Designed miniproteins, single chains, continued (4). Designs and how they scored, part 37

Each design is a single chain, and the fold is of that chain. pLDDT is the mean over its residues in the fold that is shown.

## One batch from the design tools (miniprotein)

Design m13339
Fold by ESMFold2-Fast:
Structure m13339 (fold): chain A 72 residues (1-72)
Amino acid sequence: SAEELIAAAEAARPLFKHNPEALKYFDKGLEALKNGDYETAASYFRKAAEAAPEGSPAQQVAKGLADRAESL
């Protein structure tokens, strides 16, 4: 559900704390998700993944959140 995805995203937010650009896109994605704009949320989570360090847990989680937002 959207509520479960929001909870998962909020729990993952600390993974982005060391990259300000990734965190900025992540926060925009989370805001869009809370507003029911799943297409915009997926787009921002993809941008967060691109800004995150390659191979990092933050990159992997952001990609997963984007895929899940697209499925809503």
Scores: mean pLDDT 87

Design m13340
Fold by ESMFold2-Fast:
Structure m13340 (fold): chain A 60 residues (1-60)
Amino acid sequence: AVPSGEELRKRAEELLAEARRRNDVAAMVAAQEALKFVDEGDLEMAARLIEVAERLLRES
């Protein structure tokens, strides 16, 4: 199931903070785009971008 908008926002903010700590520009962009889609109400796209940010941070 797709998480709630609040859950997705919190996760994207956590990933953005981690990406900034690691200076991972690609993960920062993915997390920022996830936050934009949360604001637009596109929770499915937000969840996909969160998965992209998580994958990028794992591969760093």
Scores: mean pLDDT 84

Design m13341
Fold by ESMFold2-Fast:
Structure m13341 (fold): chain A 99 residues (1-99)
Amino acid sequence: MKKETEEEKKKAIEEIEKAKEEAIKAAEELKEKLIKEGKKEEAEKLYKLNLEKVEGLAGWSIDLIEETAETTGSPEKVKKEAKAGLERLKGLKEEIEKL
């Protein structure tokens, strides 16, 4: 049980980190698009705001995964928290892409 929980925690954190990288890339692509449109000031403001949102959401999701692993020792509950965190980050990426 303890070994399985540690392995699921590690996988969950790696998945959140990958989703974070994808959301940051979406924010970078939006910034480049706005700069090309002559909206450099807006691009810089939105990029900073989007980075703060992505970093905050990813960090919070990792904290929940770590806490769930530590308090429950359940690999299934860790996996469930990972899925919830991934869904939140994908939603944020989609909102960034709509801008």
Scores: mean pLDDT 85

Design m13342
Fold by ESMFold2-Fast:
Structure m13342 (fold): chain A 62 residues (1-62)
Amino acid sequence: SAYDLLKGKIGGGILIGESASRIEALFKQGKSLDEMLSNVSVPGLSKNDIKTGYNILKEVYG
């Protein structure tokens, strides 16, 4: 699943399920990377982590 890919690529398990779900939900809503960076504010989750998650979701969902 996308959650498993996100956990495997972002922070080596630091990304919690709620963070992964939030990133996926914003992507499915058609939010751009820049909009996701503005809307995701999770302690311990970097901008690079969000970018990595966005790229994974693009590969999984197109």
Scores: mean pLDDT 66

Design m13343
Fold by ESMFold2-Fast:
Structure m13343 (fold): chain A 64 residues (1-64)
Amino acid sequence: MSEEEKLKRAELLVGVTEGMGRIALAVGVPKEEVEERVRRRIRELAEELGIDEEELLERFPVEL
């Protein structure tokens, strides 16, 4: 898989993770719990895709 393909996949998956976080906030899950779950998932995605967590967050910042 090319680096461009990895980054496109990362962008999509980070976007899905952010969307899930926003839904959780909307249904009343505490912000701290949502932020923890989102951070954990981003770390998992970084490991799965072979991208540094910091680089992934710099390229695709998550805002809740």
Scores: mean pLDDT 79

Design m13344
Fold by ESMFold2-Fast:
Structure m13344 (fold): chain A 68 residues (1-68)
Amino acid sequence: SPIDELERQIAELREQLRAQDAQLRALLADPSASDEEIVAQGRRQAELSHRLADLEAELDALRAQAAA
């Protein structure tokens, strides 16, 4: 179902986001990391967070429609 597919995609994005957050934390802890690397990693994390929010909103809308 569309709901099951969205739940799967959200779960996968949450795992990706956790991995990206771990990379950002590692860069912030690394005294040799450049500002460019930190900014680029933060941007990747922000892009995944926006996509996750969009999918969660879509899931909520579909659940509301199914419950009606």
Scores: mean pLDDT 86

Design m13345
Fold by ESMFold2-Fast:
Structure m13345 (fold): chain A 78 residues (1-78)
Amino acid sequence: KDELIEKGRLYAVKGQEAYENGDLESAAKYYEEAAKYFEEAEAWNGVAVVLGNLAKVYKELGKDEEAEEAEKKAKEAA
C-alpha cells in the first residue's frame, strides 16, 4: 500500500507541475495515473483530491462530460 500511495503522490505532483506549465493534456494523464494508484491503495482521500483536480483540468480542455464524471467520483470517494 505505501508504495502505491507514494506513486500516487509522485504522479499528483507531476500533474500539478504540468498544469502550472499550461500542459493540460499531460496534467490530465498524470492525475489519471495518480487516481489509479490511490484507488489501488484504497487511499480514498487521495482519490477525492486528485479526481477534483482532474475534473478542473477536463473542464479547461472542454471535456465537460469527463469533468462531471470525475467530480461525481471525487464526491463518492470523500
Scores: mean pLDDT 84

Design m13346
Fold by ESMFold2-Fast:
Structure m13346 (fold): chain A 66 residues (1-66)
Amino acid sequence: LKEAFEHVDRAVEALKAGNYEEAIEHAQKAIEIDPKNRAAHYVLAEAYRKLGKTKEANKWYFKALE
């Protein structure tokens, strides 16, 4: 859980900096540790959206919803 949180924090920082590929890498690591981590799913969706990968973005947005 703590390790997943650290990856989410790094993913959010990368997303804010415009480093979308780095945000995806950190968000994926968080999901590997905690598959139901909504924050990680949201960051992954937003990063894919920023890269124009609409199908991937929609998949992760739906996973972020309860």
Scores: mean pLDDT 80

Design m13347
Fold by ESMFold2-Fast:
Structure m13347 (fold): chain A 100 residues (1-100)
Amino acid sequence: MSMEEQREKMLELVEETKEKIEKLDIPEEVKEELLEILENMKEILEGPQTPLNEVVFLLEVIALVAQAWVEARKLKTKAAEEALKLALELQKKILEILKE
């Protein structure tokens, strides 16, 4: 897979994850925090591709999973647990794309 194809697939996954999180029955403040991280990921992928920006992108992936986990632990709802599952699935698929 080319670097451009990897970028396009990661952008598609980020947008799909945003749409799924927007539909979840979680508090608006929680939703806004998760969507902000996803928007940051999108901006990095659409911006200049430097080694520093690649590290920043990976840190945003970690931040998404960590934030979703904190909120799932705090809220203890089925919807918050689903947000964590979506974050973990996104992280898994990103790693699969990066694995050549």
Scores: mean pLDDT 84

Design m13348
Fold by ESMFold2-Fast:
Structure m13348 (fold): chain A 119 residues (1-119)
Amino acid sequence: MELREKARELIEKAKEALDQGNVEEAFRYSLEAIRLAVEAGDDELMKEAARLFVEAVSKATGRELSPYAREALEEMIRLAAEAGRDDVVLPSGELWDAAQTSKEGRDAFVAEARRALAE
């Protein structure tokens, strides 16, 4: 399957999951879409998928972040580094840890991530 085509399919699934309030599925689909977009070298698609990941964080409860947070953060950083995409920067680990435990921490993470992705 063409990598860009699969990434677009996953982006649409992530959007549908967000519309349904299924934050966990939105995390899974957006991360898979980022991976495929990075592998395809498609900057626009990667940033679109990353924005969906950030939207999932903004809608997450502490429970939804807790089992997924570390793996998701590490994977995003690894994928960006693998593509040489230093411009796709996630907030620091301390800010991500705060996002897992409080609404204020989540709001701070989301604001910083959106700023990094907006250009």
Scores: mean pLDDT 68

Design m13349
Fold by ESMFold2-Fast:
Structure m13349 (fold): chain A 55 residues (1-55)
Amino acid sequence: SMEEEVEKLKKEALEFAEKKGLSETTKRLILAMLDHLKDDPEAARKFLEQFKKAV
């Protein structure tokens, strides 16, 4: 489901953020954006990939 896909992306985002030593504020912002995109898993995935490149 779309909800399951976004939850998987949230887990991936947290693992990436922890590996990179990102702040709690940054982690919260990433999770909030992924939650905002919960009905569009393609946009959520694209956002996460762009974020990973920017860090």
Scores: mean pLDDT 83

Design m13350
Fold by ESMFold2-Fast:
Structure m13350 (fold): chain A 71 residues (1-71)
Amino acid sequence: AEELVQKGRELLEQGKIDEAAKYFREALAKDPTNREALAGLLRVAGQYAEKGDFDKAAETALPAVRALRAA
């Protein structure tokens, strides 16, 4: 899970938002309480929203919000 979070952060630094989202989602799927994966997905959602892609922002944020409420 932690390795997936690290890879997600690297991809975000490279501007590969879609790929970063995939790694953060996989990390969250393995550990729903992983705060770094939750933070990563929220950062991805924020970047989609900043680009005006509100559908992808919502889709990306929903798993993080659900995991937070389940904890």
Scores: mean pLDDT 76

Design m13351
Fold by ESMFold2-Fast:
Structure m13351 (fold): chain A 60 residues (1-60)
Amino acid sequence: MEKREKAREYLKKALEAVEKGDFRKATNYASEALKYGASLEEVREAIREGMRKYAEKQKA
């Protein structure tokens, strides 16, 4: 459970980093999420959502 909470926190940080355009930090947070038990699919979804939010915030 505790490792899963860490994975979730790092997924959130990866998404937020992508949303801010900080792709280097996003990659580091994604690696940490995987290390704490996030699936590859969860990382992929977090990155996709972050990129969508990044693009939408630039337009909005």
Scores: mean pLDDT 80

Design m13352
Fold by ESMFold2-Fast:
Structure m13352 (fold): chain A 82 residues (1-82)
Amino acid sequence: SKIKELEEKIKKLEEEIRRLEEELERLEEELEKLKKLPLSKERLEREIELGVRMVELAVELTVLKKEIEKLKKELEKLKKEE
């Protein structure tokens, strides 16, 4: 069933979004801990690494959320045609 295939794909994408959101939350917690440490080269380098990864995650989350919206609209359309 096309409906079941779309539901499974949406579920997999929602699970991926959850994993990325959990990773982003962990990076945000690490960044907050780093900000409490004295300013050092090592701290600044880690803040940059975390910042870059957080931007990458935000972009990927945006793409995945758009994909889910598209699939949910297709699913609603297929359900109306039955």
Scores: mean pLDDT 86

Design m13353
Fold by ESMFold2-Fast:
Structure m13353 (fold): chain A 62 residues (1-62)
Amino acid sequence: MIDWEEVELALAEMYAAILVRAHPDKSADELEKEVREILEKNGFSPEAIERAVELARQLAAA
């Protein structure tokens, strides 16, 4: 059976990666804020939001 919580985490991380790649001109702080706001607005869990934000920071810093 598919674990929906794991699917949610994967979707949040995928979203963060897409956003960072689409906006190479944005700072890590801007990307963090944008990822957090969009995921919160779409009802993602705090755990999924924090994981996505951490990934966005790592990708933006690379």
Scores: mean pLDDT 79

Design m13354
Fold by ESMFold2-Fast:
Structure m13354 (fold): chain A 82 residues (1-82)
Amino acid sequence: SLEEAIEKVRKAIEAIKEGNTDEARQYLLEALRLVSELPDRKTALKVSALLFTAIVHLDMGDYETALRDAEAALKLLEEAKK
């Protein structure tokens, strides 16, 4: 659901901030799976792109960009809930 996707992205953001990169990566992957199941395809596509780039930057050790991408994804998901 949209709420489950939001929760996973929030947990990923907290994990990035705490330096728990393996946990953050797992939450981002779970969020990506949940987002792919959303009926709003435009939101799903935009959020999936941000979550994918967050994972790529996390794997590269660019935690600042990973955090920004994850926070941008969260904002779009929260706007879609309104």
Scores: mean pLDDT 87

Design m13355
Fold by ESMFold2-Fast:
Structure m13355 (fold): chain A 60 residues (1-60)
Amino acid sequence: SAEFELMSALLNGDAERAAAILREQPLSDEEIERVKELLLSLGADEERIERLVAEIKQLL
């Protein structure tokens, strides 16, 4: 699914891949929030996730 692909890209810090996924398969705000919550539950750093989201927005 697009959510799983986005999660994998974010875990690897791959902003370019994450942006490509979102261009091809736009996710709703609820779907993005779900991915964020899953990453946080897996021990991902909140500041790191916010930085990656900023980079993705710059690429879009």
Scores: mean pLDDT 77

Design m13356
Fold by ESMFold2-Fast:
Structure m13356 (fold): chain A 66 residues (1-66)
Amino acid sequence: IGELARELAPEVAERTGVSLEDALKAAATAASGLALGWSEEEIVSLYKDPKLQEAVRVAVELVRER
């Protein structure tokens, strides 16, 4: 969901130190994965980069708090 990902990306970038582009990617991946019924672990496992994995974890938490 592009709208949700755009709303969450600045917070993801702030918390993790990744670029806004990577934060947007993480937020979009988290929002889409959760909408499809995937677990946090399944979504995080899509990435091998530890920085992007952390960004995805933060994004999943922010999506779940909505």
Scores: mean pLDDT 80

Design m13357
Fold by ESMFold2-Fast:
Structure m13357 (fold): chain A 58 residues (1-58)
Amino acid sequence: SPLLEEAKELYKEGRFEETVELLKKLPESKEVLELLAAAYGMLGLAEEYEETLEKLRK
């Protein structure tokens, strides 16, 4: 997805808040959830990080 590629580039640039904002607009695929968890972790958002990991476990 073009938006997922944009989110990956934002993450590489250290733009974690923008990464989260963009990823929230996408369907919750495994790849989206993995990147979302990584971005939440970098931001120190512990609750959002744990919730995202729970979704990945299914």
Scores: mean pLDDT 86

Design m13358
Fold by ESMFold2-Fast:
Structure m13358 (fold): chain A 74 residues (1-74)
Amino acid sequence: SMEEEELIKRVAELDPSIAEEFAKALKELKEKDPEKYEELLKKAKEYLAQKKPYKAYLEIDVELGMLRIEEAVK
């Protein structure tokens, strides 16, 4: 989506070292849990407005880690 692209661009502007990981994490989250993806996109936008790109990434990465654990025990 255009919103996803703009958030990835913003992360790249604030912290280019995590931009690829952020983009990959968003794509994986969208595929695994579309509802959580929409929720965390909104949170990421808020953190990026506060110039906290690593926190935006970390929130998504933590939720993906939890989803991976849930999938592994099914």
Scores: mean pLDDT 83

Design m13359
Fold by ESMFold2-Fast:
Structure m13359 (fold): chain A 79 residues (1-79)
Amino acid sequence: LVEEAERLVAEGRRYEAEGDYLKAGELYEKAGDLYEQAGDYLSAMLAYGNAALAYLKAGDLEKALEMVRRIQEIGRQLA
């Protein structure tokens, strides 16, 4: 899970560097899902944050807001 999530973050950074923000967002979101499944909530929140920013750059406000809501939900569970 964590190793797969780390590979997806690296792949997402590569697509982001190429300007493919939608694909980068998808990869960061999937990485966040895997980190969350592994119980690594800090890495999950960071990955969802990267996904939100990538989706915003891609013009997908709905997906960006969904990522923010996931971060807020994790934060509430940890508080």
Scores: mean pLDDT 86

Design m13360
Fold by ESMFold2-Fast:
Structure m13360 (fold): chain A 83 residues (1-83)
Amino acid sequence: VKELLDELAEKARSYGLTDVAGLVEDIKEAYDKGDFVKAANLTTALALTIVGDLLDGRITEEQFKELSELLHKVIKALDEKEK
């Protein structure tokens, strides 16, 4: 899951989304501490932030799709860790 989070953070930074990148780092910290519930809650906040960036015109539909696909993979990996 950390590799997916790193990829998501790098893409977010490349698109100028420092808010998204910061949330990804918070998710990584929660995951490292074994707080999978906090990590899952932060992925919800991240999803809403990415949607907001699309609606505000900060990213393209294609960039939104790439970020959403990576986030979906992160959510699936975290769900597997929650048992």
Scores: mean pLDDT 78

Design m13361
Fold by ESMFold2-Fast:
Structure m13361 (fold): chain A 65 residues (1-65)
Amino acid sequence: TPEEGVRRGAYEASKQGPELTRNAAYAAAKAGFGKERMAQAGYQMALDSGNPEAAKAAREGGKKG
């Protein structure tokens, strides 16, 4: 699903830091999968990884798309 794609991208990006996590979520949202839905998916993935900064970045990126 589009959400799974965003979660995979956010997880991989979270290893590099919040900036890449934000950019991955933004790109997915901008691709037409829905801003709020993609922001939520990225936020959940980053929370599951235990990185609050990455979670905030993912949510911000998704909302901007």
Scores: mean pLDDT 63

Design m13362
Fold by ESMFold2-Fast:
Structure m13362 (fold): chain A 77 residues (1-77)
Amino acid sequence: MLKPTALDAGSLEGLGHIAYGVGKVTGDNEFALSQLKKLLEQTEKLLEMAREEGNEEAVKAAEEAIKDIKKLIEELE
């Protein structure tokens, strides 16, 4: 059963896209990269929690969010 949380994989992925967008608009790629790395750590913790809960849907969502955030980091490096 998925427990209620203020941050889920979709929310963390969305925050990653916002951080990327801020970096592009302001030209501050270091800020965007720092935020994306922080979000990656948070999403990896969410994946661990989802695995402990045995929720395959949440595991899949977290893995997809991790993949997306890693892609955004790679684009900025």
Scores: mean pLDDT 73

Design m13363
Fold by ESMFold2-Fast:
Structure m13363 (fold): chain A 73 residues (1-73)
Amino acid sequence: EELERDIERGVLLIAAAVLRVTAEIYRSKGDFEKAERLEKYADEIIAAVDAGDLETARSLYKKAFEEIKKEEE
């Protein structure tokens, strides 16, 4: 069970890193508002993971990627 939590923590931290990279891409395109939102999600996911709150981290990850999906429409 602990191994599953460790894997999930790793995946969520990778997701946060991806959001930071995606934010930089949006900033390079001049979309500073979206970049700021994605950076905020990344920070909140990292904070939730550090607190051991994987449920909150999962919720934030889902919300962040839903934001990205809506923008691509």
Scores: mean pLDDT 80

Design m13364
Fold by ESMFold2-Fast:
Structure m13364 (fold): chain A 78 residues (1-78)
Amino acid sequence: SMEEKLRKLLEELEKLDEEIRARADEVAALEPEEQKKVQIELGKLLLEIAEKLLELGVETEEAEEAKEKYRKLLEELE
């Protein structure tokens, strides 16, 4: 079902957010150029997940906000 697919994607998003937080100190210790590469990679992954949520036809405010947030982040990093 769409509800089950949405639940799984939200769970993947939550897991990714937890991993990002756990690695925050490691990333902060990197050189600025390497930090930028990590931010771009993570931004692309988060944008991809948000796009998949929207493709399932379940338009939530959270999914649209996430897509816009990561789109802006990637735009600023380019």
Scores: mean pLDDT 72

Design m13365
Fold by ESMFold2-Fast:
Structure m13365 (fold): chain A 61 residues (1-61)
Amino acid sequence: GSMEEKALQEIENIAVRVAIETGDPALAERIAQRAIELMRETGDYEAAVALARAEAEAVLA
């Protein structure tokens, strides 16, 4: 797969974990959407995945 496909899969995996652990799928979707928007605007797949992880860590702490 492409780097984009890999990044989208990692963002989805992060969002699924947030939804399961918080019980808030709307929060998980917002985290995924922000990361995907960053990826579309910049083409920086690593930064987009890092943003999703950082936001997930903040809500799971």
Scores: mean pLDDT 87

Design m13366
Fold by ESMFold2-Fast:
Structure m13366 (fold): chain A 86 residues (1-86)
Amino acid sequence: EAERRQRAANLLTAGAIQGVGALLEKDPQAARSAAENYLGAVRIEPEVAPLALRQLKRFADEAKSLGYDEQAKILEEAIREIERLA
């Protein structure tokens, strides 16, 4: 289904942009937006779960290394939710 795959791709892209924003702007709301976009992509297209998990884990690890504890917790919760869906 072409529209479903395109919507999942758009959500993955938005998630990546918001993930970068969460780190650059130290913004928990950007972390929540990243989490929501990645979760939305996986719910639409479960086949993208490994890619979404890889990206979220990278952002969560970077947030931890920077001491952005709230952002890290938000991203880790999204990782746990996707792992339950996959």
Scores: mean pLDDT 87

Design m13367
Fold by ESMFold2-Fast:
Structure m13367 (fold): chain A 100 residues (1-100)
Amino acid sequence: SKEEKIRRIVRLSVATNLAAVAAQIADGPEAKEAGRVASELIREMANIAREMGLDDYAKELEKISKEIEKAVEAGDRQKLFELANKASKVADEAIEKIRE
């Protein structure tokens, strides 16, 4: 249902923010793994957006996911956090569009 998809996007968005926080406070391999988890969760949000016909939001989320992968490889924790916050805002906009 529409409500079930909205709830799933909300859960994925919260999990993405938690993974981004973990990437900031963890050391070494654990920080990189948390960043990769954030990227994967954002890709799942993109897939739901695409299923809902929100292709522009899906493309933006996919772009953010790829930028997070690059930030993880570079060890750029600040950029990763900023990108996760951007993904959350895109997810919120997608949810509002679904509610219209």
Scores: mean pLDDT 85

Design m13368
Fold by ESMFold2-Fast:
Structure m13368 (fold): chain A 77 residues (1-77)
Amino acid sequence: SNLEKAIEYYKKGLEAMKQGNYKEAADYFEKSADYFLEAGDTAGAVRSYNLAAYAYEQAGDTEKAQELRDKAVALEN
């Protein structure tokens, strides 16, 4: 299911964060957020987009970080 895929990518993102692989973590969290959104779990999508944004900032990609924060804010309104 889309929810199972969302959780799988979320766990992969957390593992990448533990390893300091921020760009990889950001990609996994973004995929997780997209699958949460497809599953209708808006709260899960918001959390994963915010984690992806944080990971992109740690990787030095401030433009992508801001894009994902904007996506999260749009989902909350």
Scores: mean pLDDT 90

Design m13369
Fold by ESMFold2-Fast:
Structure m13369 (fold): chain A 63 residues (1-63)
Amino acid sequence: MSAEERVLAAAIALARGDEALARELLATVGPEKARQALARLHEQGAISEETAARLEELIAGLE
């Protein structure tokens, strides 16, 4: 499973209200790789700016 697939799964978990699962998925990727995957997904339009901001906040909390 790619970093992009895990970050996308974390976005879906957040949309369902499962922040704990989103944190676990992001932690599995690691903060640096998660940020890179998040930037690519946002640039591709696969996630909204609002969702990207929420995921970045969770990634920052992992450090």
Scores: mean pLDDT 82

Design m13370
Fold by ESMFold2-Fast:
Structure m13370 (fold): chain A 83 residues (1-83)
Amino acid sequence: MKKKAENVKEILLESSESLMLMAESLGKKGATKEAEEIKKLAEKKKEELEKEDAEEIYERIEERAREEIERQRRRRELRELLE
């Protein structure tokens, strides 16, 4: 089941990229100190997540992804009902 670990790694990389983008936006808005703190937190989180069990991380990410998909589906259902 190496595929599961690889998928978790890819999701972790994407999460790190999103946090970095958020920090850049905050820095542009003048919150330089907060942007630096978010960058540090993202780096520390990445290291800790890599240490954690891949299966546990996968389950947590899957639950979060499922919630997001459900949120999007509910919004789409409301749109189609109005159609």
Scores: mean pLDDT 70

Design m13371
Fold by ESMFold2-Fast:
Structure m13371 (fold): chain A 61 residues (1-61)
Amino acid sequence: MFPRPQDLAEASIRLLDELVKEGKLSEEEAEEYKKRLREAAEKGDTQEVLRVHHEAVEKAE
């Protein structure tokens, strides 16, 4: 029912790929955020996944 950290990280990673395609985020920046998202999800740290997601979206704007 509630999103798991892994599900949130996967959704965020898909969004980052779209931001790179739109030219709003560089490939290198996206790879760094993807790494952080995967590491946070592996630890089960939902708050860190959300924090990294918000940082990436803010960076793209």
Scores: mean pLDDT 81

Design m13372
Fold by ESMFold2-Fast:
Structure m13372 (fold): chain A 80 residues (1-80)
Amino acid sequence: KVEERRKRLEEIKKKIDSMTLEQLAAELGVDPSEFSYEELKILYVEKELGRPPTPGELARILGISAEEAVKLYARVKKKL
């Protein structure tokens, strides 16, 4: 249960770390000029989970603080 969640987040992180900004934008169907690489990673995490990610999940995947993750998530959703 908790193990399955950790494994899923690790799989998502590995996939994100293997993709360029252009590849993430193409996968999401968005203009790469309108989003930063970090913002595209957030949108990809949401798509892979099929739900909004928690600040802790974003912090772990992006290697940032939970507070930074909350601010960045709010910013990216404003652009949509």
Scores: mean pLDDT 80

Design m13373
Fold by ESMFold2-Fast:
Structure m13373 (fold): chain A 78 residues (1-78)
Amino acid sequence: SMHMLEEGEKAAREALEQAKKSTMDEAIAIVEELRNYLVKMWLYEEGGEMANDILTQVRTDHLKAAAEAAKAAASAQA
């Protein structure tokens, strides 16, 4: 139902915020817990897409943060 999709989207937004504040390993665990929750709500297709979108966003944010940290470390040594 549409209401289940709205609850799934809310859970996905909360998972994204938690994952962004976590290490990459913790973020993966958060996304897998979200997948399991969405499966229990029968949101197989939508839940899979939401979980993949969150994981992609978190990976991108972590890669950017790692790149900026590497630049800062290089600048401090130079």
Scores: mean pLDDT 76

Design m13374
Fold by ESMFold2-Fast:
Structure m13374 (fold): chain A 75 residues (1-75)
Amino acid sequence: SESMKKTAEKELKLAEEYLEKYEPYLPKEKVEELKEKLEKAKEAYEKGDYKKAAELAIEVLIELGLFEIQQALGL
């Protein structure tokens, strides 16, 4: 759907921007995991699977948020 395509575009852009912003502060292994997930999200988008692209982009954003919470809690 057109709505899902626009949602996927926004979430992909947001995930890319936040990953780039936080990359210097993240463990290397976490950066590599998130970059791989983001690449899979982009591949899904290119194949027209906008729902999968959006879901994977959201997962990247959630992981970045969880990392911030874990660091704040000393975990």
Scores: mean pLDDT 83

Design m13375
Fold by ESMFold2-Fast:
Structure m13375 (fold): chain A 99 residues (1-99)
Amino acid sequence: SLAETARLLAEKVREIAEKAQDNPELRSKLEGAADEFEKAAQAIENGDLETARQHLERALDLLVEAYKLSKDLELQIDIAVVMIGAATLLEIVREQLEK
């Protein structure tokens, strides 16, 4: 389901945050993005796709900031993969809003 996908993205971002223990600012942005994915999942379950869209957009903004703060190539790749997943989920949510 879309909500399960949003929670999977939150879990993946938290895994990346654990790898960023030596960079508190990067970790903070990643934890913020994970929180936004959890809020998006809850909004999807409640049928509030407009609120879900807003939370997914905020998660993407935080991931872009995290990507820029990362000094490690592996972390940058992990963040980029989650950004692709988030963008895909956002597109699906937007398509459902058009129905």
Scores: mean pLDDT 88

